# Designed miniproteins, single chains, continued (5), part 27

Each design is a single chain, and the fold is of that chain. pLDDT is the mean over its residues in the fold that is shown.

## One batch from the design tools (miniprotein)

Design m16923
Fold by ESMFold2-Fast:
Structure m16923 (fold): chain A 112 residues (1-112)
Amino acid sequence: AATVTESGGGTYPEGSTLTLTSTSSAPIDAGGVAWLRETASGGRVLLVYGGSTPAPGVPARFVGSADAAARTATLTITNLKREDSGVYRALVATADGTAVEGEGVEVTVVPA
């Protein structure tokens, strides 16, 4: 089965830049990548879809990219704010049309 693993979680100061990377064990559809932030209550917020398209209402400081040749997708968040804390998950469509959800990484934003 295909697996998706996220990296780049951890503790970050407010105002810094965060880069999350997802890596797939299988070939990906670069247009089929989404990034979600999950709250402690289990609610989900869509941040980016279609590899690089920001979801409605999401600030421009959230930037997605996907690289099918590398089987990776990246979410970069600049000027981090405390509300950016949460569990981040990549949802990746493989080239054969299967959707795979990553296991998630925890991000904690702390005062600078």
Scores: mean pLDDT 85

Design m16924
Fold by ESMFold2-Fast:
Structure m16924 (fold): chain A 98 residues (1-98)
Amino acid sequence: AMASLTITAPPPGERLERVEGSGTDAAGNPLTLKAEVRPGEAVATLTGSDGSQARVTVTEDGRIETEVKAVGLTPEQVEAWVNLLRGVAESLLESARR
């Protein structure tokens, strides 16, 4: 099945140091998004109701670290989660540098 993610994250205010959101995948399963800026990096985590978790860390020097615990995720779902989390982490890190 093709992975399709819908996440609505409320704006954290003027300073984008933290983002939290919840949503559902294309099948209606609940998803939780958490992202945070840390010294020299930004970390974004997505958690599914089945215990699946993906985490992407983006550093100020341009390194990207990806960790995935797939319980029921297809390769397409893993790719979609990682791409979403990378975008969130990169956006947070860029915002926090300004």
Scores: mean pLDDT 72

Design m16925
Fold by ESMFold2-Fast:
Structure m16925 (fold): chain A 60 residues (1-60)
Amino acid sequence: SSGDENEKKSKESLSNGDFESALNNVKKTEENGNTEGSSKLQSEIDSSMLSYASSFDSLS
């Protein structure tokens, strides 16, 4: 399968719960011209963050 290295790093960071690193790698994927991959990753991160915030509204 064809994929950007930054796209893979973003997915791995998201899987590990590192939203900041995931978002940084999404931005790099977008800057590399992978708009489709960036758009998909952004949606996945946004969905995960929303789910996380909804489940645990007050985490330290």
Scores: mean pLDDT 73

Design m16926
Fold by ESMFold2-Fast:
Structure m16926 (fold): chain A 109 residues (1-109)
Amino acid sequence: SEKIKEIVEKAKKEIDELLESVAPHLTPRQLELLRRAKEELFKIIEDYVNGKITKEEAKLRIERVVLRAFIEAQIDPSLSEEEINLVRQLLGEMAEIAYKAIDEIEKLK
């Protein structure tokens, strides 16, 4: 569906633009964690669109990506509390974009 393609492209663009807008204010470690999470979220969206996983499985995998990245940030002694909180906030925003895209795609099936 052309509309599914548009939803996916919009979601990927929103996540990319979010990270690019904040990148100058992030440490290399924060950026590494967030870029890794972004790549995993993109793969989950792709697997969902290609029919490899259900909506429920896609949402569970997104939750696991966010949880793992947040735990990595929390236990990292190079990150301050404020830097950890910013990673948590940005992970949540990326996950919200991915969830909305999946919900919109599901309505078209």
Scores: mean pLDDT 90

Design m16927
Fold by ESMFold2-Fast:
Structure m16927 (fold): chain A 79 residues (1-79)
Amino acid sequence: AREEVVRLGLEAARALEAGDEERARELAKQAASIGLKAGMSPDEIEMLVGLALLEAGVPVEVVSRLGALIHEEAQRLLA
């Protein structure tokens, strides 16, 4: 679960950098879904992905944008 959430987050960040916002949102939704099913909160999923992306050298602007998408999609899944 954790490794899969991180992998999807990295793929979503790459999609954002390529300008594919629709793909990034779908990957963010998948990461959020897996994290929630594993018992993580939206904040925990955002933090896990954000830290992993920063460690991988992803620009802060992309990390911030993706974090917002993950949080939004996680909140939608909890509604």
Scores: mean pLDDT 84

Design m16928
Fold by ESMFold2-Fast:
Order: structure tokens, then sequence, then C-alpha cells
Structure m16928 (fold): chain A 69 residues (1-69)
């Protein structure tokens, strides 16, 4: 679900030392949802698709944080 994906992204970001506001977290979750759906359409399992989508969202957040220094 969207809420479960959001929680996984939030926990992964906290582990990386990032604590985004609600709007940023929602934007990252929406991006991850689209990525997850695309991976499932390509034949990935839901768990693999979620893990991949979360990793991509975390990397985007980390890169944006570094660029905004």
Amino acid sequence: SMAELRDRIAEALKKEGLNPDEATLEQLTAFAMDRMKALIAEGYSEEDAISYAVAVAVNIAKDRAKAAA
C-alpha cells in the first residue's frame, strides 16, 4: 500500500540521517510508487519492486541534500 511504502521510505531516510518534511516525503513516495508499478509490470515480485523503489527514492533524497548544501 501507499502507506507501507511511505513508512519504508521514511525509515530508510532516517537511517541515512535524513528527516524530510511531509511534503518531500509524499513526493518521494509518489515517485517510488510509479517506479514500483513499472518494476512489477516488468515481472519483479512486489517485495523486490518495493525494495528497489525505496533504494532509488533514498538515493534521490541523498543526492538532493548534497546538492542543496
Scores: mean pLDDT 82

Design m16929
Fold by ESMFold2-Fast:
Structure m16929 (fold): chain A 81 residues (1-81)
Amino acid sequence: MELSEDERLQLQALRDLIRAHERRASLAEFTAVLRAQVARLAGAPPELRRKLADALLTLAEDLQMPEEHRAALVRLLGELV
């Protein structure tokens, strides 16, 4: 299995999202973290962006994130894909 620096960075983005959720970040703080992630991911190949978008949505469902946070995630990821 090949784990490039880009993939490792994307996995760190996923973990950063988990940490923000676990520490009960405000919607504004959560949105700021997510916008930073989307900006970094905009440079990634379309295939990797789609895979990560799916992983983030699956993670949000698994963590049972509040609807407001999930809606923000879906909206921002929609701009990425």
Scores: mean pLDDT 71

Design m16930
Fold by ESMFold2-Fast:
Structure m16930 (fold): chain A 61 residues (1-61)
Amino acid sequence: MGKYRVEVEDFGPGRGRVRLINTENGEVVAERDFDRPDLTPSQYTAAVVGEVLRMVAETSL
């Protein structure tokens, strides 16, 4: 099982990118963009967390 690092980059209200990086080799193993300016900050954070958890679950197998 690899060790993974999550990177979150903010591009503005409701916009961002999440990357899952294998810390052993520096490889980006999963990446997702989102654009949800219609969400409140708390809803946006919940959506980002949900995507991170999904990416980790899919990649840790």
Scores: mean pLDDT 75

Design m16931
Fold by ESMFold2-Fast:
Structure m16931 (fold): chain A 69 residues (1-69)
Amino acid sequence: AAETLRKEAERAKKQGRDAVALAMEAHASYVEGRPDEADRLLKEAEEKYGPVETALGLIHAAIALNAAR
């Protein structure tokens, strides 16, 4: 699950979707049991790209995890 999110985050980075990539990496950190790192990455994404882009990234991460099952 976390590896799938990291692979999708790398794809998002290559597409210039930096906020989506950061949100997906944050979700991967939650899945790996690192919630403090996840919170830090989410705050960084919100500060740089705004809450809407960050929320879209989290939705994308949830879809990717569900599709992998």
Scores: mean pLDDT 75

Design m16932
Fold by ESMFold2-Fast:
Structure m16932 (fold): chain A 100 residues (1-100)
Amino acid sequence: SAVEELLREILEKVEEIKEMVEEGAPNEEIAKQLRELSRLAYEAGELALREGDRALATRLYTIGGEAEHMAEMVLEGKLSNEEVLEALEKIEREIRRLLE
């Protein structure tokens, strides 16, 4: 489904951001990719809502909000790389669970 395709894109983006954090990428680039993750999650949530899956839409909107908040905190230097990786691993597990 189109939602499953977006969930796979979200998973790929999470894995990409985790690699960037582990490699010590600049906060500005990490924040940029976290905003892209947020956008993909909101897009997937809107699509889930249109298909009548309100529970999935709520989870995806929550992930979108968390990613956006992380982007802001990273730019402000208020999150360690360890804290960002922990949050991304939590999102990765949630998305993998939604993919069957």
Scores: mean pLDDT 89

Design m16933
Fold by ESMFold2-Fast:
Structure m16933 (fold): chain A 84 residues (1-84)
Amino acid sequence: MEEEKKKLEKLAELYRKGAEDSERVAQTFADRLAALQAKGAADPSISPEELQAQVDRLQTAMDIHRENAEKLKKKAEEYEKKIK
């Protein structure tokens, strides 16, 4: 009983850490997106189409990592629920 509880606690912790790490990666893409938008606003020689394509790529990467963070959070909650 206690061994199983400890194993579930460790799994919950690992999934929580994974979610935090995925959120940090998503934040780096969010920061890059903000920097790219600021650069585009400051430099009118940048093609709007090319700028939008780069924005879309960064937005997609950010969304993927945020989705992964949500999935990992749900896994952590599942293990935490089994402990409670």
Scores: mean pLDDT 82

Design m16934
Fold by ESMFold2-Fast:
Structure m16934 (fold): chain A 102 residues (1-102)
Amino acid sequence: MLVLSKDSLEQIKKYLPESRWESAYALMKEIVESVKNKSSFVDIAFIAEKLALKYKISADDLLTVVNIVTLQLLKEGKISQEQANEIMSAGMMAAMMVKVHE
């Protein structure tokens, strides 16, 4: 099942190197599914941190991917403004947690 749009994948390709495309897509898919399932902010942040560490995504790449994919999904009407704000805030918290491991 495709959770993210083709345009979201094109945004990932525009801003990240090819070696990170699959991992970035998998990470964003789990974050978006967690928000749609009404997971708590803390749970979403922990999911993002654990997946970033698993896929070896840096704090900077995590923040970039969260920003570009969230804006694309919002533009497409696939998420609400409220869900976009939750993803962005959780992504920023996750990026700060990932930074501690660098």
Scores: mean pLDDT 81

Design m16935
Fold by ESMFold2-Fast:
Structure m16935 (fold): chain A 69 residues (1-69)
Amino acid sequence: MEVSEEEVRRLVEELSSPSEEVRRRAAIQLGKLTGEAREIAIRLLRPLLSSSAPEAVRTEAVKALGGLL
């Protein structure tokens, strides 16, 4: 499947959604990215791991990054 940088940014934004369903889906999709999209996802996710983001968002970001590595 073709995933653009815009789509990756959308998935990262969805990690901040008030809906747990949306957050979980975004984390799973981010963790399955490959190639250029994977590199973009890692770059966008790393700041979330060390930010003052809500614990739930940070946890999903960690899981997504784990799937990418």
Scores: mean pLDDT 74

Design m16936
Fold by ESMFold2-Fast:
Order: structure tokens, then sequence, then C-alpha cells
Structure m16936 (fold): chain A 91 residues (1-91)
């Protein structure tokens, strides 16, 4: 069913987002240890956008709106992928 497919897409997108978030965490930890203030400040700025997307996705899931949840996690994935690229350039 469409709903079963959306739930599967939600779980896969969520898993991918958490994998990328782990990579961001390791990059920011290294930046902090190396005194890379620009990278740390970028991470802090992006954390607000990340938290908002997770909050919106969780609210969508609570409402049973898996289509909206998938879209929010896909937005989060794109944001995290871009943040990883930006952080790697600041090394």
Amino acid sequence: SMMEELKKQYLEAKERAYELAGEVEELLKKAYEEGNKEAVELGEKRSVEIDELIKEADAAVAAGDYEAAVKKYEELIKLLEELIKELKKLK
C-alpha cells in the first residue's frame, strides 16, 4: 500500500539522516579539538535548521503524515550532505 511504502521510505530516510548526523558530529568534534572556530560556528548555525527539520518530521509522524515526514528527512539529508562538504573545505 502507499502508506506502507511511505513508512518504509520514512525509516530509510531517517536512518540515512542519522548516519550523516554522526559524520557531522565527528567533523565538528575534530574542528573543536583543532581550534577551527569558523567550522564550529557554521555547525552551531546549522544546528538550528537541523533541530527544526527533526521537530517538523517528528510532528508529521505523530500526526500519521508519513509523506510530510519523508519530505522533511529528505530536506535534512540534503542539509547534512551540504554541511559535510562545507566542513571538509574548512579543514
Scores: mean pLDDT 87

Design m16937
Fold by ESMFold2-Fast:
Structure m16937 (fold): chain A 69 residues (1-69)
Amino acid sequence: MPLPEATLHVTRLTDPVRGTTRYVGQVVHNGRTLGTATAPTKEEVIRKLEKETGVRVSELRERHLEVPP
């Protein structure tokens, strides 16, 4: 069966003091968040969200956000 299409929002979080970077992903469908995941790489975030939500990612939106320590 075809999976429902959803938008994946990926935010790159950088800690400027520690110099660490991680990715936070959210799968949004019809204005609702179906799942969230955090991982050290964008690929792992996508994989985890696909497994947990069961949706097909049709659109990818990427943002960078600086997180204070």
Scores: mean pLDDT 73

Design m16938
Fold by ESMFold2-Fast:
Structure m16938 (fold): chain A 100 residues (1-100)
Amino acid sequence: AERKALEEKITDALLEAGLPEDVAKDLAHHYTLIKPYLQGVDPSTVVEIYKKLVAKEAVTPPSQKGVFYLAKDVYEAAQKHNIPAPTAERAIVAVVKALS
């Protein structure tokens, strides 16, 4: 049940950040599956990549592929569900802290 406990922890963190329940559950499930690629991630680096995606700037893929995927998944969810940028940034920080 370790995967389920982690998925619930990430879901709760995303809900606290202000994401809708369906979006929080979907992202938490995905991040639980890719956790090995998200270890040792700095939340500030993910937020910087997210800001570049919002600005439509060129993003050089970092050596840690999980950093780019975390930022991209939050960016795509934010666009699809009209999530404000401050809420998306809080969600990124919350996920990285939950994975630490």
Scores: mean pLDDT 76

Design m16939
Fold by ESMFold2-Fast:
Structure m16939 (fold): chain A 60 residues (1-60)
Amino acid sequence: SPGDEHVRLSEEHIDSGDFEGAVRHVDRARDAGDVEGARRLSDRVDRLMLEHASLVDSKS
């Protein structure tokens, strides 16, 4: 499924710390019709962004 590939790429970007790239792939997964995968990824990205923003940006 094309959506599965976008989900995997998004997860790889998350691991790399590239949230902008991850969000782009989430949008593409949703456009491909993989609503379930996109929703799960979106929730994960949102959580990680909140956690990382508090830990990284707060140190500045």
Scores: mean pLDDT 74

Design m16940
Fold by ESMFold2-Fast:
Structure m16940 (fold): chain A 62 residues (1-62)
Amino acid sequence: KSADEGAENAKKAAEFAKENGDVATARAALHEAQRVLEEKPSEKAREAVETAKEALKYAEEK
């Protein structure tokens, strides 16, 4: 998968995890988003990381 596809998939997974309070999926999405950002920095990758961090925070608070 391209870096853009990886970032978009991580962002969607993070959004889904946030809505469902799925901490494990949120953590996985954050890890993948960070990996994509480190390999191919882009605005989409940064947005994916930010979305995943927010999702993890809210999922853990439930």
Scores: mean pLDDT 77

Design m16941
Fold by ESMFold2-Fast:
Structure m16941 (fold): chain A 59 residues (1-59)
Amino acid sequence: SLLDGVEKYAKNPVKIIKEALEKAEKEYSKYPLGSKEFKEGFFKELEKEAKKEGVEIEV
């Protein structure tokens, strides 16, 4: 999964996950935390943060 890739290949996976969550909370704050929309938004932000740190996510 995307999260597993970040944990294995990122230099600081906790930093990436934290930054992605903070951005998702700002951008997708109108959606409940348990919603499909918030989860999809979080994973989009996670992918963006992973790419910034040089972690390319293969589908």
Scores: mean pLDDT 72

Design m16942
Fold by ESMFold2-Fast:
Structure m16942 (fold): chain A 85 residues (1-85)
Amino acid sequence: SKETADNAEEAGKAELERSRALREYEENKENKELVEKLKKKAEEYEKKEKENREKVLEQNGELIREASEVGMREVEEAVRKTVES
């Protein structure tokens, strides 16, 4: 669905921003003030990435569960028809 795709895109953007902040932190770790700002920004991006990823997993998990329930019903019906034959 578009919603699932949009959530995945947002998660990807947050992950990219987190990666950029972590790299800038490593490059400037001797500047304590900049390091502290970058660390806080990286933590914020990581939290956003985790939240967006959890939303994608929750949505996909529901779809997988629904598909599994349909599949199980079809198997049970096929077995019943075989026994009734």
Scores: mean pLDDT 67

Design m16943
Fold by ESMFold2-Fast:
Structure m16943 (fold): chain A 76 residues (1-76)
Amino acid sequence: QAEVDARTALFRRIGELAEKVKEAYKKGLISKEDYDKIMELLQRASDAAAAGNFPEAQRLIDEAEKLLKESIEKSK
């Protein structure tokens, strides 16, 4: 079986996080403003991963995860 490269792993993380963000918004746990901000970070992470900038993609994913957690904790 072919090895999964770093780009594929990053795209998988972005997709999984996007699903979590969508569910949080659907449940009313985050505001539309926070939803849009997190989705922008994930889009930037996807662009960085596609360009081979894996450290930047990882940083943006981590920022998106942090913002999602903070948004839920704020009950927005």
Scores: mean pLDDT 81

Design m16944
Fold by ESMFold2-Fast:
Structure m16944 (fold): chain A 65 residues (1-65)
Amino acid sequence: GPLEERARELILERFEALGKTVLAQDPSAEVKIEVVGGKTVVLTVKVGEEERVERLSVEELLAEL
């Protein structure tokens, strides 16, 4: 529904902002943002040999409100 769609947009905006911050600090970083099953957003950041993955679901974001 509209609330779930807006929550997904908010997560995407948050992860895009995080990715831009990482790239501003390290231009060699690889940043990937994916939507899984339409409900979970995954941010993958790779810098050299180090990989970090952050996940946030629409249900988790709605529970914070």
Scores: mean pLDDT 81

Design m16945
Fold by ESMFold2-Fast:
Structure m16945 (fold): chain A 65 residues (1-65)
Amino acid sequence: MKVTYRVTVPKEKADFSPLRVAARALGGSVEKISETEWLVTVPEEHAEAVRKIAEMLGGKAEKVE
């Protein structure tokens, strides 16, 4: 099963390259909503990697259900 996270980061740390690379490597996808907000979809088994990267960027990841 896949899960989607809304990832929000401060504009000073708005480098989404780690999330984009990780999502693609894990068989997922990313969608840019704004300069500070991205939707990241990955297999459920890899959800923790998305949360960890968001927190490393000083941001947050919220499950979109």
Scores: mean pLDDT 76

Design m16946
Fold by ESMFold2-Fast:
Structure m16946 (fold): chain A 84 residues (1-84)
Amino acid sequence: SLRERIEAEVDEVLKRNPEWDRRHLLVLGALHADYLVGGLTDEQYMAVQNALSRRDEKAFHEKATAVVPKLKVKEARDIVLSHL
């Protein structure tokens, strides 16, 4: 499933970056999956990724929440809402 794939990818990232928040990486992974199928735009996805990279948790939550209605992949939306 998409969820199992994202969880496996996040666990691999955490082996190299144990300081990252697992839930935030799951959200970003779900948004990335939607982005890859043409759901989110470059600007929408990069805004969320940039906030996470800067460790701006407030901006990350605000930007991720703002793009939820724009998500085309239902399973990606369900993952984001479960962890936000």
Scores: mean pLDDT 88

Design m16947
Fold by ESMFold2-Fast:
Structure m16947 (fold): chain A 61 residues (1-61)
Amino acid sequence: MYEGTLAHDLRLSGPQPGVVPAGATFRFDPRETHAEVTAGGRRFTVPTSAVLRAAEGIRRV
């Protein structure tokens, strides 16, 4: 498992469209296709590739 923080706003498309703000925290497993992002008490399921493109401070947990 890895954790990180978004360096900039991430725009989501699909069934739950929205904007996840910079500074949101996320967790992902490199073996999984999607990561969980938490912002303002709300959780988003986002493709791992999209999160990694916006990420900073990735660390192993």
Scores: mean pLDDT 75

Design m16948
Fold by ESMFold2-Fast:
Structure m16948 (fold): chain A 80 residues (1-80)
Amino acid sequence: MAGQEAAAEGARETAREMLETHGDELSDEALEFFRRASETAVKEFLENSGRLLEDPELGRELGEGMALIAFGVALVITKS
């Protein structure tokens, strides 16, 4: 439980920070992609990762990493 909750929170917080800091740099399509990808990551961590994520620190790092990967993809969409 603790690890999956930490992963969901890490993804949620990092996505919020990226949108607040860099959201205006994304195209409308990229912004929509990033919102959906972040929502999907949070949902998957909460529903399907509980048995795999026991460490809250690792969970948080994974959540943060997933949000950053999604943001990187959003930048590629914006530039394409």
Scores: mean pLDDT 79

Design m16949
Fold by ESMFold2-Fast:
Structure m16949 (fold): chain A 102 residues (1-102)
Amino acid sequence: DADRAHAEEILRLAEEYERRGDLVMAAQLYSAAAVRYEKLGDLERAARALERFAELYLEIGGEKADKEKVAEFYERAAELYRKVGDFERAEELLEKARELLE
């Protein structure tokens, strides 16, 4: 499947840029991978990519990060995990979202 192969390539590139320390490019690619996996119905991979995007978005912003926006990304990833039956991971992300807004 060409669409799946493309999503997998974007994810591999995201991981490569992250290893190189280019967190901005990595975040953009994780976001793109999440959108493509969601369109493919691969909600588990979409959730994982969105979770990593949220983590990098927070790291890039540091103390000045838009914590409300990061919390929204964690909540959206949690919803995707819930849809695939991974309730433990979903609750973990909701806890991270709550902690950011303290």
Scores: mean pLDDT 89

Design m16950
Fold by ESMFold2-Fast:
Structure m16950 (fold): chain A 84 residues (1-84)
Amino acid sequence: EGINTVNNNYMVTDTVRRMDNFDTMDDTYRNMRTYDRYVTRHDYDRWTRIPMRYVRRVVDNMPTVRDRDRVYHDIPRMHYRTRR
């Protein structure tokens, strides 16, 4: 768990490709494999349905923290957009 703090230094330039790591988690992300077909902003809207616990797991395992534009901006809002 950690301190459950959102790190605004997390970089996700290519969130779709990074979040492909969720593709191995069939129990929760049965349709996650569909997202790797898209390479547009539309992917982010689909990803709002991912449980925040897994989103944090992916960002925690990311090796880069230079660009924080996408994850820093979108992760807190994803929790508010848990609905379709």
Scores: mean pLDDT 39

Design m16951
Fold by ESMFold2-Fast:
Structure m16951 (fold): chain A 67 residues (1-67)
Amino acid sequence: EELERDIAEAIALIAVSVAKANGDDPETLDKAADYIVKGEYDKAIQLLRDAGLDEVARIVERAKELA
């Protein structure tokens, strides 16, 4: 349970970091990362989708399924 949760968080944070490195909206990505660290995946997914970052949102959604 805890290990799966840690892996899910790592996958989600890596996806956000890659998007940020590619020059996508860093303010939105920083907020999404904060939600992910707090376990608030639904808020992170909604924020990313509202910003048009659908690919990052999809990866975070899949990561949530592992937790």
Scores: mean pLDDT 80

Design m16952
Fold by ESMFold2-Fast:
Structure m16952 (fold): chain A 86 residues (1-86)
Amino acid sequence: SALEELEKALSPESIERIKEAIEELGKETGDMEAAERLKEALERGLEELVEELAEMVAKILGVPKEVALKMLLSPAEEAQALLEEA
């Protein structure tokens, strides 16, 4: 999948930036428990992270998981573009 390929292309620095973004999300929403679950999912893989994040976004917005996944694909594509600039 595109996420598996992106995960293999990610540097440790990129992974650390993603973890920091998750932590900021937890602070903004006040749900640090959800932020910790997302960080644990990232340790299992980027695909696991996207699945957990999609479920969170779907619940928050009251939309189907498929719609949440589409929204989250944009950040993954943006990360890929940033890697191409480096």
Scores: mean pLDDT 66

Design m16953
Fold by ESMFold2-Fast:
Structure m16953 (fold): chain A 116 residues (1-116)
Amino acid sequence: SAAERQKLEQLVARLKEDLSRLTPEELPLRRREAEALLEISPLLSPLGQTYAALYAASLGIVTPQVRELLRQAVQRDPRVLDYLKELVAITRPLLSPEEQAAVEALLAELEALVAA
C-alpha cells in the first residue's frame, strides 16, 4: 500500500542516518542484530522482512535467505534496489573485500531482475 511504501521510505532514511555513524567496532554487534531480525523474518510483515534484508545486506550479510527476501521485495517495489544501493554506498568502506564482492554480486542480480 501507499502507507507501507511511505513507512519503508522513512525506515530506510533512519537506517541511512544510523549507518552513517557506524564504526568498525560496532559492526559485529549490528550484524548480530540483523541476524536476529532475519531469524524472526517469517513472523514479520513484508515491510519488516524487507527492512531486515536491507539491514543485513548493507552490513555484508548475503545469504540465500537475504537474497530471496530482497528478490521478493524488489518484485513488489523496484525502489528497494535504490535503497540497497544507497545503504551500501554508506557501509562499503567498513566491509571486507569478500563482503564487498558478495554485496556487488547481489546488486547485479537485483538490477538484472528489475530490468527483466
Scores: mean pLDDT 89

Design m16954
Fold by ESMFold2-Fast:
Structure m16954 (fold): chain A 90 residues (1-90)
Amino acid sequence: MIEEIERLVKEALKLTEELKVSEKVKEKVKEFGEVVLKAARESKDPEFQEQLALLLKRFIEWLKNAVKNKVPEEEILEQIESAIEQILET
């Protein structure tokens, strides 16, 4: 599961390059990926790791749709920050 989460984080980062998002969004996506990886590595619960993998898959789809629908950068950054805070509080 950790290897799958690492691959999904790399996929999310590659997606930011393909979507040509701003450096601010790229940095936030990188921060989100690092937070998810840390949570996954610190948790030995396979079910929680599966939930994190699903969260990353949903995040990737959300990011694609947000950029396609021209959601404002400030709103994208706020949503990513909210996701980071939810993981850190859990």
Scores: mean pLDDT 83

Design m16955
Fold by ESMFold2-Fast:
Structure m16955 (fold): chain A 105 residues (1-105)
Amino acid sequence: SVAEAAEALLEEARRIGAPEEALRLAERAREEGDEEALREALILLLETIAKKEIEILRKNKDEELIKLVEESKELLIRAIETGDFEGAREGLEKLEKEYEEKLKK
């Protein structure tokens, strides 16, 4: 399970050009089954994805969408760190609805 998750994370990290630290942590998680390394690698991956999304939205001057991306990232990171997936699910559902409403404008 940890090894399979780490393999998927490595592929995605390479695809998006994540930091070298994220790749090293994901490789350690795959080789050693280190759940903490997997967690840290996932957080770095999420930060990289959010940064790239924000760069695209900033070029389009979509400040409202930038805020929603940042809030979604913060909720996901907190869920990974605390294990509070129930709280994260409710928050993410609200942010997803707001994001969809903004896209219709």
Scores: mean pLDDT 78

Design m16956
Fold by ESMFold2-Fast:
Structure m16956 (fold): chain A 74 residues (1-74)
Amino acid sequence: MKFDKEKAIAYLKKSKEAFDEFLLLVGGEGGNPPLVLPTEVEEWVKLVEDYTEDSKDPLINAIMTALQKFVGNE
């Protein structure tokens, strides 16, 4: 699957309401493993900008997958 960094960043910045809803959905899930996620838009934007396709960090990959699915539902 192609991950569109520009689309993800644009979505995060487009609406504080959409970002807050996304955080509630992700934070409301008792996921396994439990994730300590950034609560600031700027931190999420940094994670997306610094992400590389060959990243083996499971936390970053989980975040990118969740964000891609959330953006794809809009």
Scores: mean pLDDT 60

Design m16957
Fold by ESMFold2-Fast:
Structure m16957 (fold): chain A 95 residues (1-95)
Amino acid sequence: LEELREQKRQLEELLRRLEEGGDPRELVEEALKVVMEALDAAEKLNAPQSSLLRLIAAALRLTAVLNDPKASREDAAEAIRAAIEAIEETIKELE
């Protein structure tokens, strides 16, 4: 659980950096790495399939932003917020 809480904190920091004018692509690439680490941690904690699917969906959304040359800063922010929510719900299911 502490690993997932740390990954949530990392995503919240990436979102803050994005809001402060950071590079959307670099921050989304970092967020994707954090979500993949969260997925591994959740699997090791035997999280429900619903939690694993939410984390996979968050990873796919971040990947879609990286592959879309028209993706806006707001698209990046929404993808990171979705990832934060996915981790938060996973933590709640594992409490």
Scores: mean pLDDT 85

